Designed miniproteins, single chains, continued (2). Designs and how they scored, part 51

Each design is a single chain, and the fold is of that chain. pLDDT is the mean over its residues in the fold that is shown.

## One batch from the design tools (miniprotein)

Design m5747
Fold by ESMFold2-Fast:
Structure m5747 (fold): chain A 100 residues (1-100)
Amino acid sequence: DIVAEFLQLLREGRYEDAARLILNMTPEQLRELARRLRELGLDPLAALAETLALSLEKWQNSIEKLLKEGRFEQLQDLLQRRKEVEPGLIRAIATALANL
């Protein structure tokens, strides 16, 4: 259970590992995480998980559209930009988790 693993990493203070795990969750897993975080009273984290789920769905839709339209050069650019921002996003999420 990836949601239980995330909550365990938070309890252990392993914020960078927790940030990497949340970024590898599906939209469905992120919504399940948000529900459990709300039950724990961690509403800002629940809002983050829901925002990440929506962002991931929009990003996946963009990938599918570019693939269907044969716009492979734009797809390569989109994937390259994701790779460039990911380390910074991991650090930002880990910092937010540590400051709860």
Scores: mean pLDDT 83

Design m5748
Fold by ESMFold2-Fast:
Structure m5748 (fold): chain A 90 residues (1-90)
Amino acid sequence: EIDELIEKLRKIVEEEIKKANLPEEKVEEVKKALEKLIEMIRTAVEDRDGLIREIQAQLAKEGEPVPSDAELAADVDAFLASLKAYIEKA
């Protein structure tokens, strides 16, 4: 399920890196961004409330408007649904 989707995402990114023939420095940046994205996906699935609290805390530290729990939950759910549809179609 989620591990299968993550494995497909890794393969998509690896193929795109190969096609783009990126410099090694940029490959490392992309792989680091992918690992952060995977961590966010796992957190959103396993501890959605924890992710929402972390986002709210970060925005508050930056002096930005803090969205409600419901708004962030809807955004997280929409993101996960879009990502799943993208990976399953690829």
Scores: mean pLDDT 78

Design m5749
Fold by ESMFold2-Fast:
Structure m5749 (fold): chain A 76 residues (1-76)
Amino acid sequence: MEELLERERELIERLRELLERDPELAKEVHAAIAAHARSLGELEDPSEEEEREMAERVLDFAERLLREAEARLAAA
């Protein structure tokens, strides 16, 4: 769990930096992450392990998408 919290904090910080550099791109990234999280669906009474697994999947997607956005900015 601690690792997930650290990854989330780093992700938020990176998104904040992106928002300062390119607000529109940051908005697109944020919207895509939110849409992906919604697409994973709702769990009925999820276990702590199921919640952790879901959080890991969302973070993996978000980190990949953010890397792509950062690379796009570097190329511009």
Scores: mean pLDDT 76

Design m5750
Fold by ESMFold2-Fast:
Structure m5750 (fold): chain A 75 residues (1-75)
Amino acid sequence: SASTVLSSEEAIALAEELRRRGVISEELADAIIEIAKQNEELTLGELLEKAVRRLAPTVPLETLFAEAQAAIDAA
């Protein structure tokens, strides 16, 4: 859910997983990683909203939430 708390390490791993799955661009993955490095922990909602505000991606925010949750649940 949007309230799922992620550590910096978990957020970085999530960005790499979403990139590997082809869900997000390299640029969006890098933006998520930089946000994660600047925050010891963030909720999934905070992380994805900050990334979308920094870089307007082609993928909709709702799709990013669904794919991120699936990746977290698969880990």
Scores: mean pLDDT 78

Design m5751
Fold by ESMFold2-Fast:
Structure m5751 (fold): chain A 100 residues (1-100)
Amino acid sequence: MEALEKALELIRKMVEALKNGDYKKAFDYAEEAYRILEEAGLVDEHPGLAETVYQLLIDAAYKLGDKEKAIKYANDLIERSKDPVLKKAYETLKKEIEKE
């Protein structure tokens, strides 16, 4: 299975897990998908896909109550993203999580 195809399959499984309220499984799929994209050098070639995986990773971590991981991945997204609107949105979310 090619790296991109495998990452896309994991993203589909992640979305299904989120829909079913299985946040732990969604987190695991998102983390594996991102690892595959990073290992294959696809993060820079497909920044929108990488950002989508990171957004879902942050959401799953937050819903699991893992504030430390949610903040960590939010920081990573803020540093990597070239979209100023997305950066500001996640800076705001990070601040809200830190207040809890």
Scores: mean pLDDT 78

Design m5752
Fold by ESMFold2-Fast:
Structure m5752 (fold): chain A 113 residues (1-113)
Amino acid sequence: SAKDEALKVLDEAINKLREIKEKYKDNPSLVRYLDGLINDLKLFKERIEGAETDEQVKAAIEDAIDFLEEHKKRFESLLADPNATPEEKEAYREVLKVLDEAIKKLQEILDSI
């Protein structure tokens, strides 16, 4: 189902963000940000799991895409900062890849409903 596929996409994103958090554990501001992002994605999972109608599933996925796109814009801004270190830029690129993959997959699920 679209609901099960969306939950798998969010689980994959959460797991990849946890791996990035562990890789860059010496960056406390990034770790704190990723903890917040992971927790918010868990709330979107709960909302999708609790959805009783196809309309509610679709609305929850649309809101999750909007949320991910706002965070994508933030990391694009961070990556464009000339004062960011090469290590910080590597971390930001890894986060952007996770966000891009999640957005693309969630959009494909929406287009199938």
Scores: mean pLDDT 92

Design m5753
Fold by ESMFold2-Fast:
Structure m5753 (fold): chain A 90 residues (1-90)
Amino acid sequence: ELTPEEKKLLLKISLGLLDVIYALLAGDYEKADEIAKELLNSLSDEKLKELVAKTIEELRAAVEAGASWEELSQIRLEGLDEIKKLLEEK
């Protein structure tokens, strides 16, 4: 079970990844990069940063490959599940 602080952190990451998806789908790659950097810089845990960065790279690769919103949403949800598991292991 996640603490209230970990739930707040997971929500922040969840919303940040959603903002990245919207910027990528709009073709605004510069904005997507800015959102990604701001999100990563807001995180203090190096393993958490690595998982979030990995999810962002998977989202970028998927958009480059012509992925649908449904496919991008699935990548985000899978990334969030991995992040949740990391937080629960502490």
Scores: mean pLDDT 85

Design m5754
Fold by ESMFold2-Fast:
Structure m5754 (fold): chain A 78 residues (1-78)
Amino acid sequence: SDLEEAKKRYREALTRFLRLSRQPLDDREALDAAGRAGTEAVRARDELRRLGATDEEIREIIEEAAREQGLEVADPDE
């Protein structure tokens, strides 16, 4: 469905942004690439919201992408 494809696109765009944003600050090309990836993640999120995704569904995608990049997500139960 359009919604499921939009969820995949947002996850992919966010994962790319997170990966590129961990590049060295002295690399101008890497910084520019991270900026472009961030713009694409925002566009993908806006499309996802337009298709009716909830804040909870978007949060789940953010948490999944963060875990994929090795970023710690706070778990209140563990």
Scores: mean pLDDT 75

Design m5755
Fold by ESMFold2-Fast:
Structure m5755 (fold): chain A 95 residues (1-95)
Amino acid sequence: EAEKLKEEAIKKIEEAAKEAEKRAIEDPSQMNTEIQKAAKEALEIIKELEEKLKKLGVSEDERKKMVEEAKNFAESAIVRAINRAGRAAAEQAAK
């Protein structure tokens, strides 16, 4: 149950990062805005995960570990989105 909640949170974070990447590629002038939106959404998803784990009765140590795993995934996903969108913008500028 707890592991499934973490996987659902990770999936939502990945979807948010992919949407931000797509929007930033479509309009590079909005890159910072789209990335900031994805970062905010990821933080909200992680907060919801922590609250759901608390309601489920997951121990503090286990909750901390799962929340940290979700945070690490979010940071990685956002960095990938930034790098991919930035590369696409640079390629467009090189034309």
Scores: mean pLDDT 81

Design m5756
Fold by ESMFold2-Fast:
Structure m5756 (fold): chain A 69 residues (1-69)
Amino acid sequence: MKIDELKKEIENLQKEVDRLTAELARLMEQEPDDPEVQARFDSLVARLGEVQKRIDELKEKLEELKKNQ
């Protein structure tokens, strides 16, 4: 049943990527010189990268589980 759970996690993570990207776009629309906004931007960019890495890792794990099951 791990395969089905991994698929669901990948879908949820992809939705998170979309949400994070939308938040980044909204922050870019504002383009303030506030360091607080820049800190939020950096945090979102870092999270986006981590989420994308997790998606790739889960996809690779899915392939390995298909082989080693």
Scores: mean pLDDT 77

Design m5757
Fold by ESMFold2-Fast:
Structure m5757 (fold): chain A 77 residues (1-77)
Amino acid sequence: MTPIERALAAAREGLLAGKSPQEILDEIYKLVKEDPDTPPEFRELVERAYKEAKGKTPEEQLEILARLVSELQRLAA
């Protein structure tokens, strides 16, 4: 499983489990930070989303997470 596939799986499983958008973003950020095979573009997108989501409302964090998932799906294609 690629780093992008792992991040997309974490987002899907987190949403199904009822985790907050912040918890899901924290999990994805940890995955890309700890995986040396993560492409620089993927790492940059996740880092930007993670930083942008800090201190935001749950609704805003969900919008940020949705945008990140869309961008990651495009990179995986």
Scores: mean pLDDT 81

Design m5758
Fold by ESMFold2-Fast:
Structure m5758 (fold): chain A 73 residues (1-73)
Amino acid sequence: MVTEEELKEALVKAGLSEEDARRAARFASRHAVEAATVEQVARATGLSPEQARLARETAIALARKKNKGSGRA
């Protein structure tokens, strides 16, 4: 499972502000973002549609990367 902290850090690197990244990370850590639409993410977090899309894609990519096991060293 992707943690809220990992999501926040990835979202900041993707171009969100720290505040927006924290809000998006909270949503994504508690919900299956793959099952949520961009509109639902925007509504839950207060992000713009563009930021919500970026947040959703970043969370999905991070979860997928973790499932592939990119080194547990």
Scores: mean pLDDT 74

Design m5759
Fold by ESMFold2-Fast:
Structure m5759 (fold): chain A 73 residues (1-73)
Amino acid sequence: SLARELVEEAIKLTERYIKENGVDISEVDLYEKLFPELLKRALELGLSEDQAERLARMAVAEAIGYLQKARKE
């Protein structure tokens, strides 16, 4: 599933950002870093712009949820 692949990539990128910067990364900063990369990836996978935007937004939402869970340590 392309949606699953984008979510998996978003989580991996989020884990990398947490390792480099700690959990003090803002949700806005995470969105600004992830959305362009996930959008580009979705388009490369042959999705239309509307589909790519929708899936990229969904994947970023999952990544933000992951960051929020990491902050509960």
Scores: mean pLDDT 83

Design m5760
Fold by ESMFold2-Fast:
Structure m5760 (fold): chain A 95 residues (1-95)
Amino acid sequence: SMKEEVLKMVEEAKELLLKTGDVDAYLQKLGDAVKYALENLSKEEGLEFIDYAGRLAEEAIKALGEQGVPDQELAKIRLHTHGFIAEARAAIEAR
């Protein structure tokens, strides 16, 4: 389903972040998932998707911290990731 596909996309984005630490590549993949959601999902499904993406982002940040990424770097990752998710949520809610 389209809903299953977008959830898979956000899970693949999380895996990329955990394997590479590349925040820009992660946000680019999240952007692809957001675009897919805006084109293919209902507003309700889109909001469920972005809440899931936010939960996976927090899990990824926690895992990076457990892998020894410094708190200052984790704070930057959190700031950029949460800012992106907030803007994506606003775009979905505006539909």
Scores: mean pLDDT 85

Design m5761
Fold by ESMFold2-Fast:
Structure m5761 (fold): chain A 74 residues (1-74)
Amino acid sequence: MEMSKEEEEFIRRMLEIVERLAKGEMSAEEAAEEARRAGRELGLEKKGEEFAKQILEAEPELKEWLANGREFFE
């Protein structure tokens, strides 16, 4: 599967955002804003916006899911 340098950096940043969100280090709104910024910086605005929407739309469910499934990411 092909992955550009920009996509690789974007995925890396998204994983960092999700980890910080899961730790309660930032709010879902702050996580969404960082996702959008990463997308804009890397020329992947649509991917950044899509990820931000997923964070905001699934915020209550995502928080509960991450609390139960932390071992999924470890």
Scores: mean pLDDT 70

Design m5762
Fold by ESMFold2-Fast:
Structure m5762 (fold): chain A 78 residues (1-78)
Amino acid sequence: ASGLFTEAASLGFRAALQIKDPKLRKETIDKLSEAVRAGDAEELAKVSEEAAKQSEDPEVKKLLLEASKLAREAAKLK
């Protein structure tokens, strides 16, 4: 995996752990884990974007959107 994929995954998990809704937090972590296991940067970006839309915390939203951006860039590199 590219360094961008690893950075996107790390940022995504750090943001997900800060989600205050326990159901959204668990679902986001589970989906991020599956995307990382599959090496699927596009899915990693999609999961991060959807979690950002559902998050009420602006800092968590910002981190999830940054993770999505890095994952999108990783997807372009293959």
Scores: mean pLDDT 83

Design m5763
Fold by ESMFold2-Fast:
Structure m5763 (fold): chain A 53 residues (1-53)
Amino acid sequence: SAAAIAAAEKEKKENLDKDAEYMAKNVPGFDYETAKKLMEMVYDTEIEVLRSQ
């Protein structure tokens, strides 16, 4: 639904930087830039799944 997609996009906007910083600090070998790209892919995949429903 449009509401679920909007909620997922809001989650990405609010949490992406926090999730990327957390991964960079807690996962060996991850820098912030790499973590951010990976988290973007995770959020974008979830949004695409919602769009296909």
Scores: mean pLDDT 82

Design m5764
Fold by ESMFold2-Fast:
Structure m5764 (fold): chain A 80 residues (1-80)
Amino acid sequence: SHMEKEARNLAELAVGGIEGLGLIARGVALVTGNDPALLAKAEELFRIAREVRRRIEELLRQGDYEGAIKEAREAIERYG
């Protein structure tokens, strides 16, 4: 369905965006002398991305496409 496609697209955008920010934080830390605060921020972002993915995948498994879209949009607004 169109709603399922929208949910999957927004999920990938949300999770990918958060993971991307984590990779940037880690990359900056590694090239600027292993700043432990930036490494900790990267780990926190990866943890958040995993939790967001888990919640969205559960909603998609239940056929709750509206819930999945809402979760993805809230993640984008909070972290994107």
Scores: mean pLDDT 87

Design m5765
Fold by ESMFold2-Fast:
Structure m5765 (fold): chain A 87 residues (1-87)
Amino acid sequence: SEEARNQAVEARFRERARALEPAIERLHEAFARAAEAGDLSVLSAEDWLTAAEIYELMAEALEAAGREDLAARYRALAERFRALAAA
């Protein structure tokens, strides 16, 4: 039953990882646009919210890996990105 539980946990994490791929791609495209423009003002509120979502999910993965220090930093960055989206 432990092997079955481990397989279920792995399947859930794989689903979450697959869900992360479009968000990572969008963030990459957003930062590429900003780099090409030489200006962060080209980033939309949606781009900043996408960045916040990615960093929050990475923080959860880091926390699960026992990297509470990095998880806290990634959560702080997610908060900053949400603040930028609201500005």
Scores: mean pLDDT 77

Design m5766
Fold by ESMFold2-Fast:
Parts: C-alpha cells; structure tokens; sequence
Structure m5766 (fold): chain A 114 residues (1-114)
C-alpha cells in the first residue's frame, strides 16, 4: 500500500480536493517554472535550465494525471506523483542557484528550508 503520497494528490484521493483543483495547481506550477526559467536566463543559465527542466517534469505530471482521471490507472497516478516531486525539487535547486548568482543570502536560506 502506498503510504507516502504527495499531500495534494492524497487529499484528492480522499475527496478533499477536486481533480480540477489538482490540474489547476500542476498547470500553475508548470507555468511559473517556465516563467522563472525565462527571467533567470539573463542572470544564471544554470538556474534557467533547472527551471525549464522543472516545467517539463510538471507538464509531464499534468499529462499523466489527466490520463489517471480519465482511466483510473493507479500506475499513472504514481508516475504523476514522482514527476511532480522531481519538478518541485528542480524549482528549489534553481531558486538556490539563482539566489547565489544574485548574492541574496535570505532567498538562498528560504530555498534550502523549503
């Protein structure tokens, strides 16, 4: 039994969140990562590349979650969760690198604690 689900996807499975709210959240995160990648490009190519990788992983998670909602295939849900977690990790890494590039110790500390 999967005991360690993403809290957002776990809430959806328990009827606390709707599929539409999960889809909206994933789409919003993917778009934000893409926008952060574009903004970071002139400051840190490494941070920009990490945000673009995050956007790709989050878009893949969104697509797999849409397939799960349509089919009920739990394997697709597990794959969506893994890609979502990878995308979030890449955003955290990109933010830490961008903070170092800007010399902002406060933002770096916040990113490392998230």
Amino acid sequence: MPEFWDPVLEAASKGVATPESILSTLEGLAKRAEDMGKEAESVSKEASDLYNQAATKLKQALDLYKQYVATGDEALLAQAQALHNQGVKLIIQGTAILAKAKGDKEKEALANSA
Scores: mean pLDDT 75

Design m5767
Fold by ESMFold2-Fast:
Structure m5767 (fold): chain A 70 residues (1-70)
Amino acid sequence: LDEEKIEEIEKLLNESKDLTERQKKGVIEAIRSGNEVQLRVVKHELSKAIKDEKLRKKIEELIDELISQL
């Protein structure tokens, strides 16, 4: 997986006030797993958790790009 995109997602997650530190860590671990099912689950969870529309869309786009690499 693209490490630069994972780092960008991590930075964007840290801008969100809607997620706990444990949730942010869990998201990154799921993404780093490279498992398509885990990435889809994480995308769905973030779509429900993140209230900032612009931040949410940017993170979802990056996750979709990572899924396309699998």
Scores: mean pLDDT 82

Design m5768
Fold by ESMFold2-Fast:
Structure m5768 (fold): chain A 79 residues (1-79)
Amino acid sequence: NPELESLLARIAREPPVVRRLALALLLGRALATGSPDTAELQRLAEEAGVHETDAGVAALKAAVLEEPAPDLARAEEIA
């Protein structure tokens, strides 16, 4: 998936906190939409130390919060 590859390349250049949040957001969205990229995102999230609760919290913040924290805002910009 060229779009996923481009996103992953962008995420790889971010600080570890932003990378973890961006992977959690992407995984949360992939799980919600039944994306074929879910397996690859799950593997990368596990490698980065993202927990299921992190993905759930990030997805909830992306859906509900209007003024996210700077690291989450950067992760949302990328994801």
Scores: mean pLDDT 67

Design m5769
Fold by ESMFold2-Fast:
Structure m5769 (fold): chain A 78 residues (1-78)
Amino acid sequence: SLREASLSDETLEEVKKKFGGKFVKDISKAKEGDFLLVTPDDYKEKVPVLESKGFVFAGEVKVTTFYGTRGIKVYKKK
């Protein structure tokens, strides 16, 4: 599953609401149309895996955290 550890629950819910769909954490459990978050810590490792599994980039959200502004990528299963 993808990590969300550097984000507050409130920040994660804001991102999820912006896309208006079902979000999953486990790549293997994602169905067509489901969304999956990728935090900056996982970009290098997770983005190639997602693309190889038929996920497409859906967008990026900039969120403010204790550690400053963080980009979160959102992928959608095709």
Scores: mean pLDDT 72

Design m5770
Fold by ESMFold2-Fast:
Structure m5770 (fold): chain A 68 residues (1-68)
Amino acid sequence: SEAEKEALIAELVSLILEMETASEEERRQLQAQIKALMAQAQATFSDEEVQAMLDETLRRYLAALEAA
């Protein structure tokens, strides 16, 4: 569903932003979480849907960096 895509995009953006200030140990945990979410997306959605979700994740991440 669109709500499921939105939740996953929001969580990916949050985790990626958190990596900017994370310790080495925290970064390993965040990377594991990101990999798990990516695997879930690939198992649940089409390749086209996953690509659109990644494009939106990158867009939001870059916008957050510009706002900082």
Scores: mean pLDDT 85

Design m5771
Fold by ESMFold2-Fast:
Structure m5771 (fold): chain A 100 residues (1-100)
Amino acid sequence: MPTVDQIYQRLMSLNPPPGLKVLIEQWKIEAQYILEHEKDPEILEKARELILRTSKEVEKAIQQGDYKKAEEIIREGMIELNRLWYESQGLPVPELVLPK
């Protein structure tokens, strides 16, 4: 599997608008955190699948010039990733606040 950094660099190479760049950066940080700190191989596999799916869908939306859809995909991907992490730790899932 590609690393989160490799995926991030690929998405940034598409030169998305500044607001979307901020969302992609935030998503990268969340994705790296779960992959570095999760110990359950089943949860890690789910996280990797989610990261790859989100990145492919975002790349497609950016290539189509649909930046609103790309923002929605990143937002949903981050919510699912955070839910997966917190539920695996037995913690309450916090509300994800999107940057402007």
Scores: mean pLDDT 79

Design m5772
Fold by ESMFold2-Fast:
Structure m5772 (fold): chain A 91 residues (1-91)
Amino acid sequence: EEIEKRTKELYEKDELGVLKATMYEIKQLAERFGVPMTDEQILERAVKIIEKVLGKKPSEEVIEGARNASDEEMKKAFEEVQKLRRELLAK
């Protein structure tokens, strides 16, 4: 699938950005469905999703960078990934 291939390419170029975007998406879904999650639980879930979907676990330095990321940084990363997905759907 083209979306999966491009997501893997983005992940190889910016592992931290993809991890931050995934964390933001999980946080928004948790809030929308009323499921309480801690920041650590969000990070752990995001790492597992990335490993399962993209076939490669983020490095320890990338995980630490994501742990220290602000909500604003995670939102920006999410919007960059959404922009890429919209470009794929427009073709």
Scores: mean pLDDT 77

Design m5773
Fold by ESMFold2-Fast:
Structure m5773 (fold): chain A 60 residues (1-60)
Amino acid sequence: MLYRATHDIVASSPEQLSIKKGDIIRVLERLPGPLVLVENEKGERGLIPEMALKDSTEKI
């Protein structure tokens, strides 16, 4: 499922993906705990907090 970032999401660790406002991301998997595996339009993959997905993105 595709989402557009409404705010910047800054990675705090190497496994997390930094996302800029306006980026389109695809949710690949919801992991145990508060993390979601996503992919950006460049094909880069990483984790973001589920709260960031809920609060800082909109579903397309």
Scores: mean pLDDT 81

Design m5774
Fold by ESMFold2-Fast:
Structure m5774 (fold): chain A 76 residues (1-76)
Amino acid sequence: SMQQQVDQLIQAGNDAAGDETGRLLAEHGDALSPEQVKEAAMKAFKDAVKQKAKEQGLPQSVADQAIQQADQKAAS
């Protein structure tokens, strides 16, 4: 289903965001603000979602939906 595809993209995005957060904390520790870390993590999330969707031949609308659903969960 489309929701399973969206969930898979969100998982890939979350994995990338977690990896980027961990990398930044390991390399920079206290040198970066929480806002800078969040911005970098969000960029990694969106880039990973778009890349995974492209690799799987999914339309951009599915990637956009995954990003929108993740934004909604972050706001709740």
Scores: mean pLDDT 83

Design m5775
Fold by ESMFold2-Fast:
Structure m5775 (fold): chain A 80 residues (1-80)
Amino acid sequence: MVAALQQALDEARKYRKEAEIAKKNGDYQTAADYFRKASEAYRRAAELAAPVDPTLSQQLRDMAERYEKEAKEYEEKAKA
């Protein structure tokens, strides 16, 4: 369980970094895709954290929701 949580967190951080790089480069479609992947990874991490640390689980769910909104914003920018 702990190893799976760390893997999910590492994936989420990696995707977030890629999203920020794409955002800075004006590649809004790539930014949207990576923010969505980051959201999914944070959501998975939250599920894994729930039986060990409910407070961390809630924080990770909040991050997942935030990056899901970010992904939708950049999808709209990519259409312009």
Scores: mean pLDDT 85

Design m5776
Fold by ESMFold2-Fast:
Structure m5776 (fold): chain A 85 residues (1-85)
Amino acid sequence: AKLLLDPEVRALFEELRAALEAGDRAAAEAVLARLRASADPEVRALAEALRAALAAGREAELARSLAAALEALKDPEIVEKLRAM
């Protein structure tokens, strides 16, 4: 969850959530390619896991999980705890 404190990484996850909610697989795959190009190996590993979940047909479940995670980051207390980790 600490990687979501990076505004650029967070913006990519918000784009991914929007693409998944729209059922736009091509847009979702484009966002995942940008995440896979990240200099952070943790971000790249997460992008590969998300791509595998898309391939398994779990788009709606991924969209819900990403929406919940992004909404949690609007809480200053959650952000502070993640920053401390």
Scores: mean pLDDT 69

Design m5777
Fold by ESMFold2-Fast:
Structure m5777 (fold): chain A 112 residues (1-112)
Amino acid sequence: SEPIELLQQALDLLRNSSDKDQALRQAAELLRRAIEVEEDPLHRKGIELALRVVELALQAPESIRDEAVKIAIESIELTIRALESEDVAVQVGQVLALIGLLLDLERLLKQA
């Protein structure tokens, strides 16, 4: 599916780019495109949560940037798994995990 392909591109950028700031900016743009082409409301909410994690990671100072990028990677990986699953209970569980990652990143930003 096009949303999964866009998320995989974002994941590859975050894993392989030497410029993490540029990778986060490009990942955010890919996730916004994924939201626009996703027709399932639950899948769209999952991508929206992953986008919020990526946007917060972009605001991270250098002291926590590596950890923020790691959380952004985990959020996209969780979103891909949710979109690949046909089980609504698995999809809901992964959305809750995304909320947990968002809260973890917000805590790290407040401590930095």
Scores: mean pLDDT 86

Design m5778
Fold by ESMFold2-Fast:
Structure m5778 (fold): chain A 100 residues (1-100)
Amino acid sequence: SMEERRKKAEEALFKKVEELKTKEEFLDMLAWAEYILLLVKKIREDAKQGKAVLTPELEKLLKDLEELAKKIKEELEKRRKLTPEEKKQVEEDAKKMLEA
């Protein structure tokens, strides 16, 4: 059931990526992918500082999330190049999501 739920969630996410029609939806999805990458990095850094316990199971989940976020980011960047202003907005939105 967990593997089936994961597969369905991944398929639903990639469907949303394919259905992106507006500039705002495109930038929001990029910000989400950047947020996931920042979140994984923060959790790993907290674990190195002894502030969190990184079990092998959690480490596997973080790796899977990182790979998924990288694939989404790569697919979106392949569709269109960001302006410097858009790149800054995506980075700022991702950081705000991490702090919320």
Scores: mean pLDDT 80

Design m5779
Fold by ESMFold2-Fast:
Structure m5779 (fold): chain A 67 residues (1-67)
Amino acid sequence: IDAETAAEAAREAARRLLAQGLKPTPEQSAMLGLTDLMLRTGQPATQKEYEAAVEAAREELEEAARA
């Protein structure tokens, strides 16, 4: 898994949770996205990939809050 793929997974998880009417934290969105990605790929996520995922999720959640 690379940082870009991890970030995309986290953004998708954040959008999915928001669509369900939930207010997730960036960390919750990142963890869900990475868990799904790890289950699909069979590859573990590194600390750098986790941090990229959290940052991407935070940006996605901030953007949704402004819309």
Scores: mean pLDDT 80

Design m5780
Fold by ESMFold2-Fast:
Structure m5780 (fold): chain A 103 residues (1-103)
Amino acid sequence: SVKDQISQIVDNTLKIIDELISKETDPVLVKALENLKKELQKLQDFANNETNESILQSLLSFAQWVQQMVEHISQTTDLVMQLSLVAMMSGAITAELLRLKSQ
């Protein structure tokens, strides 16, 4: 199901974030990554309670984009770039969930 695909993507993305946190020494980036994890949990909770297939398909595409962005963060060593991308993604998840709730 689309919900199962979203759940798998979220779980895989959370594992990448947990690995990043385990290796990171900068406390600001660790806090930003922990916040990103909380936003991903909100995305998962939204998906679990949604029954509209079109909304779930939009959310699946969005979750795939988030996974790709987190994979890019895992491949960079630039702290400023990592912080900027993590903050942008957290904001994007909040904005997308608000947008979908208005439908």
Scores: mean pLDDT 89

